# Ledger of designs, part 66: designed miniproteins, single chains, continued (4)

Each design is a single chain, and the fold is of that chain. pLDDT is the mean over its residues in the fold that is shown.

## One batch from the design tools (miniprotein)

Design m14273
Fold by ESMFold2-Fast:
Structure m14273 (fold): chain A 65 residues (1-65)
Amino acid sequence: GVEEGKELGKEGREEAIKLTKELGKDKAEEKLYEKYAPKLQKLDDEGADLAVAGIVQGLNEATLE
């Protein structure tokens, strides 16, 4: 649900920032997809959208510095 999506988005945002700084955006996106795609499939559409939004925000934040 929404709460699970928000929590996964928060986790994904933090991991996206870390991986982007360590590996660059392209490799970070690949690793995030491998890890989070199975988890996203278990969420409803609203929860999945919230989780993806968090991950994308993390990727964008890491590329600004």
Scores: mean pLDDT 80

Design m14274
Fold by ESMFold2-Fast:
Structure m14274 (fold): chain A 81 residues (1-81)
Amino acid sequence: SEEEFAQRVIEAAKEAGLEDIAPTLAEMVRRIVEAKKTDPSKAASLAVAATIWAVGYGLERGQPEAAVKLAKALIEIVDEA
């Protein structure tokens, strides 16, 4: 379910040390998972946007390695959905 994948990204954000962005990223994941059911191109575009946003946020915070770790987890979660 969308909520199961959203919860997985919340845990990934906590493990990466970026728990503060977990609610926003969880909402992005819900939209990606829903789009994946009917429009794979839209889902792919949303996933790219979410990844860019997460990396950008980590760079702004001075935590690029944490952001990359979270981005990798996000890609894996979305791929499994």
Scores: mean pLDDT 83

Design m14275
Fold by ESMFold2-Fast:
Structure m14275 (fold): chain A 79 residues (1-79)
Amino acid sequence: APRVTVAETIVGAKKAGEKITVTVGLPGVAAGTRVRVEVYQDGELVKEEELEVDADQTVTVTFDAPKAGILKVTVKATV
């Protein structure tokens, strides 16, 4: 049966419009696997994208912060 692996990280923005690049590790997820990346701030969805896992078993996402504060980055993989 397919299983869903979820990885989460928290990052901080210093100001509105700050370009943030986050690399999330996905141990045990094969390179080339399609994953869904969701970025949230204060419960609001900032960015949603489908990316492929890199050779280092990581995913890198870039987004612009809507305001200063904490953002939650969630990566979901089905394996």
Scores: mean pLDDT 79

Design m14276
Fold by ESMFold2-Fast:
Structure m14276 (fold): chain A 81 residues (1-81)
Amino acid sequence: SYLEKAIAAIEAGDLEAAARYFGEALRADPSRAREYGRALALVLQKQGRPAHAAAVMGAAELLLETGDVERAVAVLRRGLA
């Protein structure tokens, strides 16, 4: 799944790949954005990256509020840079 690929990318330190795979997960099922964002945020928090965890949750909440995947992905990429 894209969520599993996003988690693996975070664990490998590849935040650009993580943003890409998380974006695809959000496109596949936007209704699960908060669930997916929480899973990635927990991994980032365990790695001592609370700002990146906040960026992931912010992108998920933005998608739930607006329905705009491309805007959410753009915000995510900036937050994980």
Scores: mean pLDDT 83

Design m14277
Fold by ESMFold2-Fast:
Structure m14277 (fold): chain A 81 residues (1-81)
Amino acid sequence: SAAAEEEERALREGVEQAMALPPKIREAIKNGEAPRPLSEEEKKQLELAERILEAARPAAERSVEEFIELVERLAREELAK
C-alpha cells in the first residue's frame, strides 16, 4: 500500500539522517538537549541509528571500510523488519 511505502521511506530517511549526525550531537539529543522536542517517530529513528552504529563499532577498530559495510548491512536488515 502507498501508506506503508511512505512510512518505510520516512523511516529509512530518518535513520540515515540520524546516522549522519555527529556523535556529540546524537548524545546531546539522547540526553534531552535537543533544540526542539522529538516526535516518537524521530526517537525511534535515533534509537535504531544508535543501535546500528554501536553494533558496527568493533569493525571501525579494524578499518573504516569494514565499518561502513557493516553499518550498511545492519541498516538494511533493521529497515527490512
Scores: mean pLDDT 70

Design m14278
Fold by ESMFold2-Fast:
Structure m14278 (fold): chain A 68 residues (1-68)
Amino acid sequence: MSKEEVTKKGVELVKESVKEAKSEEEAQELAQEKVGPIIQENAKKLTDDEIAEIVEAVVNTMAEELEK
């Protein structure tokens, strides 16, 4: 996957995790379980800067969804 595809998939999985979770802690655990493998599988094809941008987008999405 490209950086953009991984970012989009990660953001979608975070939003899904927040919707499925009954608590903030559960949402964070589900998001890590769903997003972690996708980042790991694509880590060798991405630069450290691209991985940082993906992580930032995922973290920002989690913060935004949890503030609602």
Scores: mean pLDDT 79

Design m14279
Fold by ESMFold2-Fast:
Structure m14279 (fold): chain A 61 residues (1-61)
Amino acid sequence: LSPEILADINHSMNVMGITVALLSKDKKDAIDFLEEIKKRALENGDLATAKRAQEEIDKLK
């Protein structure tokens, strides 16, 4: 695995933590944040990170 993939995985875990916190305040904010993470992951070709973000989005919808 490249160091970039490992960084993306760590970033996803942090985003999930933040998203869980945001879920207690505003669902729209959480979705918007996850959509941005998904976009960045797709731009970097990291489908695993994009999938994780999409799963959280689907749970919030």
Scores: mean pLDDT 68

Design m14280
Fold by ESMFold2-Fast:
Structure m14280 (fold): chain A 65 residues (1-65)
Amino acid sequence: GPLERALEELRRVRESLLNGEPGSHVLENDSRDPDFQEELRRAMEEFTRELERQGVHEQPRPEPG
C-alpha cells in the first residue's frame, strides 16, 4: 500500500545520505518550511490509520543511536 511505499522511500533517502552527502544544509531549509511540517503531521495521522487497518500494533522500538 501507500504506507509501504513511503517507508521504503524513507529508507532509500537515509541510505543515500549515508553514502553520498550529509544533507544537513538541505534539511535546514526544509525544516524551516511550515508546509513541510504540516505535511509531516498529516503523514503521521495516515500512518497510524494504515497500521490499524493492517492489524499491526505499534511495537516499542529502540531509538536509533
Scores: mean pLDDT 55

Design m14281
Fold by ESMFold2-Fast:
Structure m14281 (fold): chain A 109 residues (1-109)
Amino acid sequence: MSDEELERLRERAREALRRAREYAEKVAAGDTSAAEPAIEALVEAGLAALQLAAAGRLEEARELMEELREVGERLAEALDAAGLTEAAEEVRALVRAFEETLEYLEAQA
């Protein structure tokens, strides 16, 4: 992977985490229409982090995954508070799946 492609992945991951955080705050404020965009942004961030890991940028991927876990936990708590318990469980499962995939990729490196 080129340095330019790696930089695009970093920018994608950070921007997706920023969007996920903003949408999670909207859900926490009572705007449940932000739930789907928040989950989509978490997926984008997780995929970008895993692509960085696959490119050998394991430490960067770990740092992004720690941020993804924090944002995901805040989103899940906001969804639970809004009565969207099934969506909260989906977010927690999604974060766990990304963390387990990163651990697998690290073991292969």
Scores: mean pLDDT 87

Design m14282
Fold by ESMFold2-Fast:
Structure m14282 (fold): chain A 92 residues (1-92)
Amino acid sequence: GSMEKEEKEMIELMERIYEEFNRLFEEAKKAIEEGDFEKAKKYLLEAEILLGILRIVRGVSKIMNLEKAAEYGDKLIEEAEKKIKELKEKLA
């Protein structure tokens, strides 16, 4: 069906956003290990911005009735939120 292409495109977009999120998360984690808390907070902020963008793409997918893309987005958001929480606990 015509919706299959749109689902694939939204999933691929969310995967790219999540890949960049993970890069920023790993950079923030390295900065914490190095004792550079200012650098870690900068990467955390950038990661939180990408999480916000991921939520927007998931929301658009749901409005478009792209059920598989919305479900995939929910899983990526849950994993990203867990990583942000773990990072914030290390910076407290």
Scores: mean pLDDT 90

Design m14283
Fold by ESMFold2-Fast:
Structure m14283 (fold): chain A 78 residues (1-78)
Amino acid sequence: SAAAERARRLEERILEVFQEEIRMKTGDEEFAERVREALARLSPKERAAFLQQLSELQAKQDEQGWLALLEELIARVG
């Protein structure tokens, strides 16, 4: 359906934007790609919860916590 296609495009755009933000912040394109792949392997519910947690760390300017959370995701998901 048109609604399902719009939701899919929105999810793809969100993941692309996060990959670019990670690349810009870390300077590590390979790390940014690994994070995107790990996020794509999560269920929609798990992904939403993870992205919310990342946003909260960014709002607190907790750069070490933000990076540690991304590294933990990669280690957990592979």
Scores: mean pLDDT 80

Design m14284
Fold by ESMFold2-Fast:
Structure m14284 (fold): chain A 107 residues (1-107)
Amino acid sequence: ATEEQIEILKNFAKNVIAEVGSSSLADDADVQEQIKLLQEAIDKGDITEIVTRILYISRLLNEKGEYDLAEKIAQNLLEVNSKVLGPEHEDTIKAREYLELIQANRA
């Protein structure tokens, strides 16, 4: 990944942290642990780990009742990954598969 691509993904990840911090699950222990791991991935510039942590956070939000926020984060991640990494990149495919899973599992 280029330095510009890494910066775009890092900025997106920081926005995810801010949105989650404004949600009903801001003080949830599982969510806080994933936010900590996401911050470490941001600091390292590890694109695959950033994507992995965001997907896990979206899953936790969905499982804990923040359905709309979980889906919005998954949609935004797919959009960002498609632009930064391309639509056929492994991490973009994972984001797409996860969005489809969330949408199919809507209660």
Scores: mean pLDDT 83

Design m14285
Fold by ESMFold2-Fast:
Structure m14285 (fold): chain A 97 residues (1-97)
Amino acid sequence: MNTVKVTITFPDLPDEEFLRRAAELSREIKEILKKFEKEGKVKILDVTIHLDVDSGRMTITIEVEGKQENIEKLLKEIVEAAKRFGAEAEVEYVEKD
């Protein structure tokens, strides 16, 4: 099991445009997660999405099982999706003590 945090930073946008893009990106990420799980590449245990309107950031925390190569491919597709929405994405593997 891996816990992965993806921090997505949008450019300076009006709040309404930020919320619209964040909602559309959330739907696209959900489809990417479903695709990888349906193909048997990963097992998604939990997904949490947090929106910070004041900072223009979307944080996605994913609890996932699978081969490291498949998890890396999943994260790459999420990062590429964020870039299509004009956002920057940073990936962090969360260590549980």
Scores: mean pLDDT 83

Design m14286
Fold by ESMFold2-Fast:
Structure m14286 (fold): chain A 81 residues (1-81)
Amino acid sequence: SEKEELEERLARAIREAEEALKKREEAKAAGDAKGYAANSIRAIGAAYEIALILRKAKKLGIKLPLEERAKELLEKVGIPV
C-alpha cells in the first residue's frame, strides 16, 4: 500500500539522516573537515527526502508513525518544519 511504502521510505530516510549527523559530529571531534562536509551534505539530502515524504503523506491524508521524529531531524539539519 502507499502508506506502507511511505513508512518504509521515511524509516530509511530517518536512518540515513541520523547516521550522517552522528558521523558529522564524529568528524567534528576528530578535526576531519572533509568528513564533516561530506556528512553535512548527506544529512541535508536525507532531510530533503524526509520533507518530500511528509509533504506527500499530508497531501494523501496519511498519518506516519515516525512523523514527529522526522520533524525533529529536519530542525537539527536546518530545514524549516
Scores: mean pLDDT 86

Design m14287
Fold by ESMFold2-Fast:
Structure m14287 (fold): chain A 95 residues (1-95)
Amino acid sequence: DTELFNKGIELFQEGKYEEAKEVFQEVIEKSNNLDLKAKAYNFLGRIEIAENKLEEAKKYFEKALEIYEKINASKDEIENTKEAIKKTEEAILKN
C-alpha cells in the first residue's frame, strides 16, 4: 500500500490528476493503514482544489480530518487538515 501511495504522489507531482485520483482511491479501498487512508484523502482534496472542485475538495479534507482525529494523529497533521478545510471554505465563499 505504501508503494501505491508513493505512485499516487508521483502522478500528482506530474499533474496527472485523473490517474493520481484513481491510485489514491485504490489506496483508500485496499489499505488497512488508516494513516495512509487519511493522507490519500488529503491528496484527493488537493487534487480537487487544483481542478477547482472546491466543495468536493472540502469533503475529502473532512474525511481525512475524521480519520486523523480517530487515530490520534499528530497535532500538526490535524491542524494542517483543519487549515485546508478553512481555506477551501473561504475559496467557496469568494467563488
Scores: mean pLDDT 88

Design m14288
Fold by ESMFold2-Fast:
Structure m14288 (fold): chain A 77 residues (1-77)
Amino acid sequence: MVPDIRLSLRTEGARIGSTRLEVGDDGTVTLSFTFERAGRVDLSAQATLDNGTVVEGSLSATVQAGETVRLVLTPVP
């Protein structure tokens, strides 16, 4: 099942080329971003799963063109 995701993305020069979503059986959600252009990124996301579980994650990175970063969202207590 696909969760409803709220993504906050701040970029300085970086450009996203592709995004991939994976949902684990344990309620962990992984977002993979592949960048077309180098720059700085600050990523944060929150999702609500179909069972009502809220998952959150954040990441800051400097990326290069063609680089992939993963943001892992874990259940909130």
Scores: mean pLDDT 76

Design m14289
Fold by ESMFold2-Fast:
Structure m14289 (fold): chain A 100 residues (1-100)
Amino acid sequence: MQEELRKLQEEALKLLREGKIEEAEKLIKETLLEKLKLSELEMYAAMVSVFGIWFEENSDEEEREEAEKKAEEIAKKSKSELEAAKKLYEYFKEQIEKLY
């Protein structure tokens, strides 16, 4: 499982670096939900991780500080870990889409 998650992260990051956002999302969803049969929380957590890493690689210090503050705000306002992960993933996706 750990090795499969690492390979998934590497492949999804490669797709994001190529601007293939939808393909990266599909790869994460199909791998975690269909092949590994993990929970929706684990899928969104993986999306947050992958999209967050790409955002960090393509953002300046000010943008990263703003994202960290936004992540803390989302965590405090969210009713569950699942809601927090979904909102944080949506935030990173919006930031990435603005760069393409």
Scores: mean pLDDT 81

Design m14290
Fold by ESMFold2-Fast:
Structure m14290 (fold): chain A 68 residues (1-68)
Amino acid sequence: SLVLAVNEITEELIEFAVEQGIKEIVAPKDSDPELVEEARERGIEVRLVDDILEEMKKLPAPVAFRNK
């Protein structure tokens, strides 16, 4: 399953994750709680972490949003 680590959750990122079948987003613990809730309501697991830069190093390089 694909996991996406981001420094900021946005509505565009949530749509991208849903369309790509991403099952988990890893984001900073201080992320917008409304966006965290929206992602979870759309079936995406959100994991909040203290060190997002360390988590991003463990995952594939940032992929640009899906080409429209």
Scores: mean pLDDT 74

Design m14291
Fold by ESMFold2-Fast:
Structure m14291 (fold): chain A 76 residues (1-76)
Amino acid sequence: SAEEIAEEIIRLIREGRYVEALELYEKHRSELTEEQKRRIAFEAGVELGMALLKERILGEPMPEEHREALLELSKQ
């Protein structure tokens, strides 16, 4: 189901598997509701926010591939 796909994408995001999360999202994008897309965007936005804080405060930059994947996933 679309809900199971959304939960799997969110799980991949939480596991730091951002590129895989984006690949799964793009494959099933047309099957996802706007509510499910907003939940995915929120989770990706949290991870992106944390990564920006780590870079700014701790000097620990995120790989560009990961940042690009999270940015795409965080779009509404």
Scores: mean pLDDT 88

Design m14292
Fold by ESMFold2-Fast:
Structure m14292 (fold): chain A 70 residues (1-70)
Amino acid sequence: SDLDLFTEYLRTVYSEEATELARRVYEALEAGDLARLAEILGLPRDPELLADVAERWRRSFAHILEKARE
């Protein structure tokens, strides 16, 4: 799965703690669960802030998946 490919790639360049955090964020974004995203990252449940944060994480994850497929 894309999540498995993503997780395996992260383990080659990041700590296990950073990888597990990124994996949890990935799952929250795939579920469209911005409340869970706020909980994971310790952010207030501000819709504008969470939309911006979600967009930034999605862009980063798209880049990571491109690199993982190489």
Scores: mean pLDDT 83

Design m14293
Fold by ESMFold2-Fast:
Structure m14293 (fold): chain A 78 residues (1-78)
Amino acid sequence: VQADVDAALAVLQKKLAEAKKKGMKRVEEEVQRAIKELQEARQRGVSPRDLAVLITAQMLRVIGAELDERLEKEKKEK
């Protein structure tokens, strides 16, 4: 369970580095928020079920931000 949070944080840190490198400010902000939320949940010792829900919700939010950025790029490339 804690290993799952650490794995999710590792993925988010990689996405944060990529967002910073590409100048994707909106994705960067959402990834930073996801990292904070998961770290706070880990510190509070929330149940494994609640942690799984939070990991899923935060990962979906980051993916959504990445998709929004791609859609905005396609619109601006006209």
Scores: mean pLDDT 76

Design m14294
Fold by ESMFold2-Fast:
Structure m14294 (fold): chain A 100 residues (1-100)
Amino acid sequence: SAEDEAALRRELRGLIRLAEELAERFKKLGNYKTAEQLEEIAQRLREILESDASVAEKAAALIDLVEEMIKILKENGLDAEADILEHRRRLLERLLAELQ
């Protein structure tokens, strides 16, 4: 639906912003490897946002990138941010199930 597409676009934009902000923070700390990984996630999120894929295909791809981002955050001790993303991932999985 148009509401599901709008909700997915808002989530994608929010996650792009979060990934970019975290990348900048890690650069300031001298952790260029983690910053680069987060910049790559932000770029892949933008590609999903701008693609011609269906809402369901975009949601599935977003879930995979959120899982990758959670792993990076946990490996860098950002457990609270990772827990928030795990909750959001479960909501996206529920949305994807309803779109089938």
Scores: mean pLDDT 87

Design m14295
Fold by ESMFold2-Fast:
Structure m14295 (fold): chain A 94 residues (1-94)
Amino acid sequence: SDVETDVKGTVESLKAAAERAKKIGDEKAAKLAEKAAEYAKKGPKDGIDSLKKAQKEAIKAMDEAVKIGDRKTMNMFIGGSIGIVGAEFSLELE
């Protein structure tokens, strides 16, 4: 389904963001991004509540990246948050 495709892309983006956060020493942002990815992955099965949890964790990860000032990591988390919102809209239109 389109929801599964959108979720897969979002999960891959969040995992890539988590790996970059680890590489620059932002373990807190990395853990938050990993939580966001796990909640996003559950979206097609567990519904909109799981996607809202993913969004909350992604926003927290973005806030931590902003504090460190790494623009690339921040942009990756912004992309992940946009992907979660897209998946939420796709799920609502089912």
Scores: mean pLDDT 79

Design m14296
Fold by ESMFold2-Fast:
Structure m14296 (fold): chain A 71 residues (1-71)
Amino acid sequence: MEELRERAEELIREMEEITRKVEEGELSKDEARKKFEELSKEAYELIKKTGDRELFDRLVETAKRAQEVLD
């Protein structure tokens, strides 16, 4: 369980970095959307297996922030 939790945290951090790169103009919105879809799906599956509500809340907040930047 701990290993799956740490992996989910890494994926959330990658999503945060992608959001930052879009804001800085280093990454296109289209490329970021594709990466977010892949990363969020993987993170969700891991979090679902762990039942970690804190990680789920962090994923939701990260996805909300991404939607605001990508719109």
Scores: mean pLDDT 81

Design m14297
Fold by ESMFold2-Fast:
Structure m14297 (fold): chain A 92 residues (1-92)
Amino acid sequence: SPLDEALEWLRKEVLEAIDKSKTPEEFYELIYEKRDELLAKLQEVLSPEQAERVLDTLAATGYLAVRFNLSREQAERLVKRVLDRFKAEIEA
């Protein structure tokens, strides 16, 4: 679905930012430099409020992943759980 494609794209963007970041602050900078682009893409399938909520939740999630030096596999599982929960909440 268009929603699944948008959320998969967002997952890849967040995981790439985690991978490129040496500090949690650098991760936040990378995400917020792209914030308008990320929100515009998400708003093709989500309301503005839903787009901001999922992005802000993933920004917090990525910050924690970098802060606690999670493995790639741990970060991928955490991001997936956040996105699965978000999808369930908006489809309820």
Scores: mean pLDDT 87

Design m14298
Fold by ESMFold2-Fast:
Structure m14298 (fold): chain A 66 residues (1-66)
Amino acid sequence: SMERVQRLLEEANRARAAGDPDTSRVLGLQAAIERRKLLGEDTSEVEAYLAAQRARREARRRERAA
């Protein structure tokens, strides 16, 4: 729903304000995917980009744990 898109954008803005740009980017991409689904648009490119961003975030988390 558009309400879910707005919640994801609000969470992305809060993450950015908290100094977490990686989480902000992931949430923003999730919002874009949800919006495209509501409009019947292709999401494949955005989903691939989101997967890449999640992989980078996970890699950084593992580096911090090492």
Scores: mean pLDDT 79

Design m14299
Fold by ESMFold2-Fast:
Structure m14299 (fold): chain A 69 residues (1-69)
Amino acid sequence: SNAERERVKSEIEEVEKRYEELKDKMTPAQAKAIGGYIDTARSLAERDIEMAKQAVEGAKKLLDEVEKE
């Protein structure tokens, strides 16, 4: 659905913003992993919405770990 795609795109923008704000708190490995999830979500948002959602979820979980530390 178009509403689901727009929601996922909004979530990608949100995790991109969190990624930039938390960069200084990340290890190089965390930065690479989170950036990879964000890039995957963007590339799949139009083509595979379920995989894009999984990539967003992966980014969120790692960002939550960075915030917790």
Scores: mean pLDDT 85

Design m14300
Fold by ESMFold2-Fast:
Structure m14300 (fold): chain A 70 residues (1-70)
Amino acid sequence: NAAEKARQELIRMIKEGKPWEEIEKFARDLIEKGVLTEEDLRAIAQEVGDLDLYNRLLGLYYRVKREKLK
């Protein structure tokens, strides 16, 4: 399951304290490929317990979707 592996890897990066720039790059690629959905981002945020991170990931998700509509 690609979505499950992507969630696990992103959670690992966050827990390791990777800078947002690295997290954004990784998450962006997976969102563009349709591997990570809004539901997956919510699950990640719940696992790490960070509302600010959820808002940042959600903002990234809609930014990527908006770019694809162009």
Scores: mean pLDDT 81

Design m14301
Fold by ESMFold2-Fast:
Structure m14301 (fold): chain A 76 residues (1-76)
Amino acid sequence: MVEYLVSGEAVAKLREINETLKDLKVGEKKVVQTAGGEVTIEAVGETQLRLSGENRAALQPAIDYFRSHGAEVTEL
């Protein structure tokens, strides 16, 4: 299992407009399926998400998505 921290004001904006993140409250987790596998998204704060997956390939689409929207993504 690998984990990444997604941080920044962009996260707060995405939590308002992204249908997957819109219902995700601080302290809650959501599981999403990607072409690379299962990804768990946890809202650890208003401007912070934790991404967890089996391997980096499963997380890469999510990492690219958040970076393209101005969030900082750091490997844990």
Scores: mean pLDDT 80

Design m14302
Fold by ESMFold2-Fast:
Structure m14302 (fold): chain A 93 residues (1-93)
Amino acid sequence: MEELFKKGEEYYAQGNYEKALELYEEALKLAKTKEEKARALLAIGKVYFERAEFEKAKEKYEEALKLYKELGDEEGIREVEEELEKVDAALFQ
């Protein structure tokens, strides 16, 4: 699991969003906990945002937000809310 996130983050940092997406989707598929699922969904949303696929990014962020709220993960909630604000700013240009 952690290796998939690490490799995905490396490809994301390189701007290889297609490969990052593949690795994060595999992480989502292999996720055993709500925390792992939320983390993967947030990462997938960030890839869609960088690709200017803002509606898809919003969908993934909303799925991640629901899971972080169920977990009571205040840090995760804050991070997703920050990303959703970026989507709203991009859509209102």
Scores: mean pLDDT 87

Design m14303
Fold by ESMFold2-Fast:
Formats: sequence, structure tokens, C-alpha cells
Structure m14303 (fold): chain A 140 residues (1-140)
Amino acid sequence: MLEEAREHALNFAGEIDRAAAYVQAAADDPSKRDEYMDAFEEHAKKAQEHLLKLGDLVKELSDQIKDAADLFLNSMLSFADAVKAGDAESAKESASVAKASLDGIADLIAQSVGQEVGDRVRAAADRLAAAMDAAVATVA
């Protein structure tokens, strides 16, 4: 039970790192922005799937994790749409919401499977935030 929950939390962090890599790639090569943002959306959806499975395993925090998973996905998809549209203001706002959501998720993961895994998620969130800031700068 705990090992399965830990695996989903670590897979969530891994999907956030993959999402961050695609956002950074979009910043580095704006000519392929739409293709990289599509890949970013795919990894955001995979990350949500791991959070939903974690929520099913951690009954005490199930509703909080599932609500956080939905808010997370919506903020990530809004960021991708804003970046594709060339809307720097909306992209910056969506990035801020995504970072706040990820910080909350890191806290829920620390409570459910331990601080070490929560710290791993926070580190992935920090890398994603930096990549998002770089992408926003290419849109402005």
C-alpha cells in the first residue's frame, strides 16, 4: 500500500520533470512551441493520472489530492494555451497558479508518503517554474 502510493508520487514528480523539459525546449526554440506545448500537456495529464491513483490509495487525503489534481491540470492546460496564443500576461498568471498548486501538492505528498518524496516533488515544481518563466519571456 505505502510502496504503491510512493511509486505514484515519484512518477508524478517524474512527469513534472518531463513537462519542465518540454517547456524549456519551447523557450529555447519558439519555432516548435506548439509541438513542445502539446508534449507538455500530455505529461501534465499523465501527472494528474498518478495523483488520482495516489488519492485512491490515501483515503484520509483522497478528496484533497483529487481536488488538487484537477486544479493542477487546469492550470497546466491554461498555461499551454496562453503560451501557444502568445499571451504573455495569461501565461504568467497560469504559471503562478500552477506553481502554487504544485507547492500544495508537494505538501499533500509529504503528508501521505513522507517528506523525502514531498521534497522531490517540490524540486520538480521549482524546475518547472523556472522553465515556465523562461517560456513566458519568449512570448513577451
Scores: mean pLDDT 90

Design m14304
Fold by ESMFold2-Fast:
Formats: C-alpha cells, sequence, structure tokens
Structure m14304 (fold): chain A 72 residues (1-72)
C-alpha cells in the first residue's frame, strides 16, 4: 500500500515532467519561427519556465522511487 502509493506518485510526477518538457519544446520551436521580438521573448520565457518545472518533477519522482525501493 505505502510502496504502491509512492510509486503511483512517482509515475504521476514523471508524466507531468514529460508533459512540461513537451510544452517547452513546442515553445522553443515557435520562438525559432518568424515571430516578433516581443513574442520570441515571451515564448523563450515560457519554455524556460516549463523546463524548470519539468526538472523539479523529475527530481521529485526520483526521490519517491528511491523511498519506495528503500521500503522493499
Amino acid sequence: AEIDALRARAAEAEALAEEHRNKAEQYLKEAESDVSEDKRKQLLSLADGYETAAAIHEREAAALRARAEALE
């Protein structure tokens, strides 16, 4: 139960990280297109935010998996 809950939370965090990385990649590609300077700055800022959020979720997932493994 406890181990299953930790693994479920880790999987959820991993899914969120993947979603955020995909979003960041989309914004980076859009920023490389023929857009205005102001829009490019906004897109780059959004991409950076999503990459930062993804990294946080990846670290959380790794910590949760390590906790589940320690309880086995």
Scores: mean pLDDT 85

Design m14305
Fold by ESMFold2-Fast:
Structure m14305 (fold): chain A 81 residues (1-81)
Amino acid sequence: SDEDEEALERLQLQGLADLMRTRRRAEAEGWSEAEIRRRLEAVLAQTKADIRALAARLGIPEEVLARMLAGLERFLADLLA
């Protein structure tokens, strides 16, 4: 349903915002590359877990879930480049 798609999109957007916020904080506080990577990976892991849990609850097709998770992973890769 549109509501289910909106709920997943909201979680994805929140995850992207959390990744950006973490990166900005890392730059402001002068974190090492290893610490930045660790913290961004932790944010990604939590966001992926939240999306998977909601997708399972809503019966979202695997193809849709895979695309959303791939988008988050690509965003993290770009932040670490």
Scores: mean pLDDT 84

Design m14306
Fold by ESMFold2-Fast:
Structure m14306 (fold): chain A 56 residues (1-56)
Amino acid sequence: MTLRDWVLSLVPEATDEQIEAAARRLGLDPDAEAASIPGLRRTGLITLVREQLAAA
């Protein structure tokens, strides 16, 4: 399974911790990118992970 396939499979069923782990594996800092809004952190991290995978 590729990182891309794994992340795409996580989106509806993943915990916030799994999404943060995926972001960190892609070189994204979840605290720097999405930490300021607790209720939107998950959505922000999902968007950043998807954009990083689309760019790669």
Scores: mean pLDDT 66

Design m14307
Fold by ESMFold2-Fast:
Structure m14307 (fold): chain A 89 residues (1-89)
Amino acid sequence: ELEELIALAKELQPEVEALAEKIRKEGAAKLSEEDKEKLKRLLVYLARQQMRAGFDPERILEGARAISKATGDESILEAVEEVLREEEA
């Protein structure tokens, strides 16, 4: 639900800010493999919560697509697509 997503966003904010700062300073293409894996895990978790809260799957995919393109890591988009498929089942 919306309140649960807001609470989750506040809890994850320091990690999201740290990743965003790395992207801003070094560029998304220069993220380490560990940072890309952490980003992928965070996006998968957020996508699951957003789907359960009734968010539009197309908008979730648009966000994942943009991040995948920026990082050069297509596995991020693929992981989010799998989550959407699971949650719609």
Scores: mean pLDDT 70

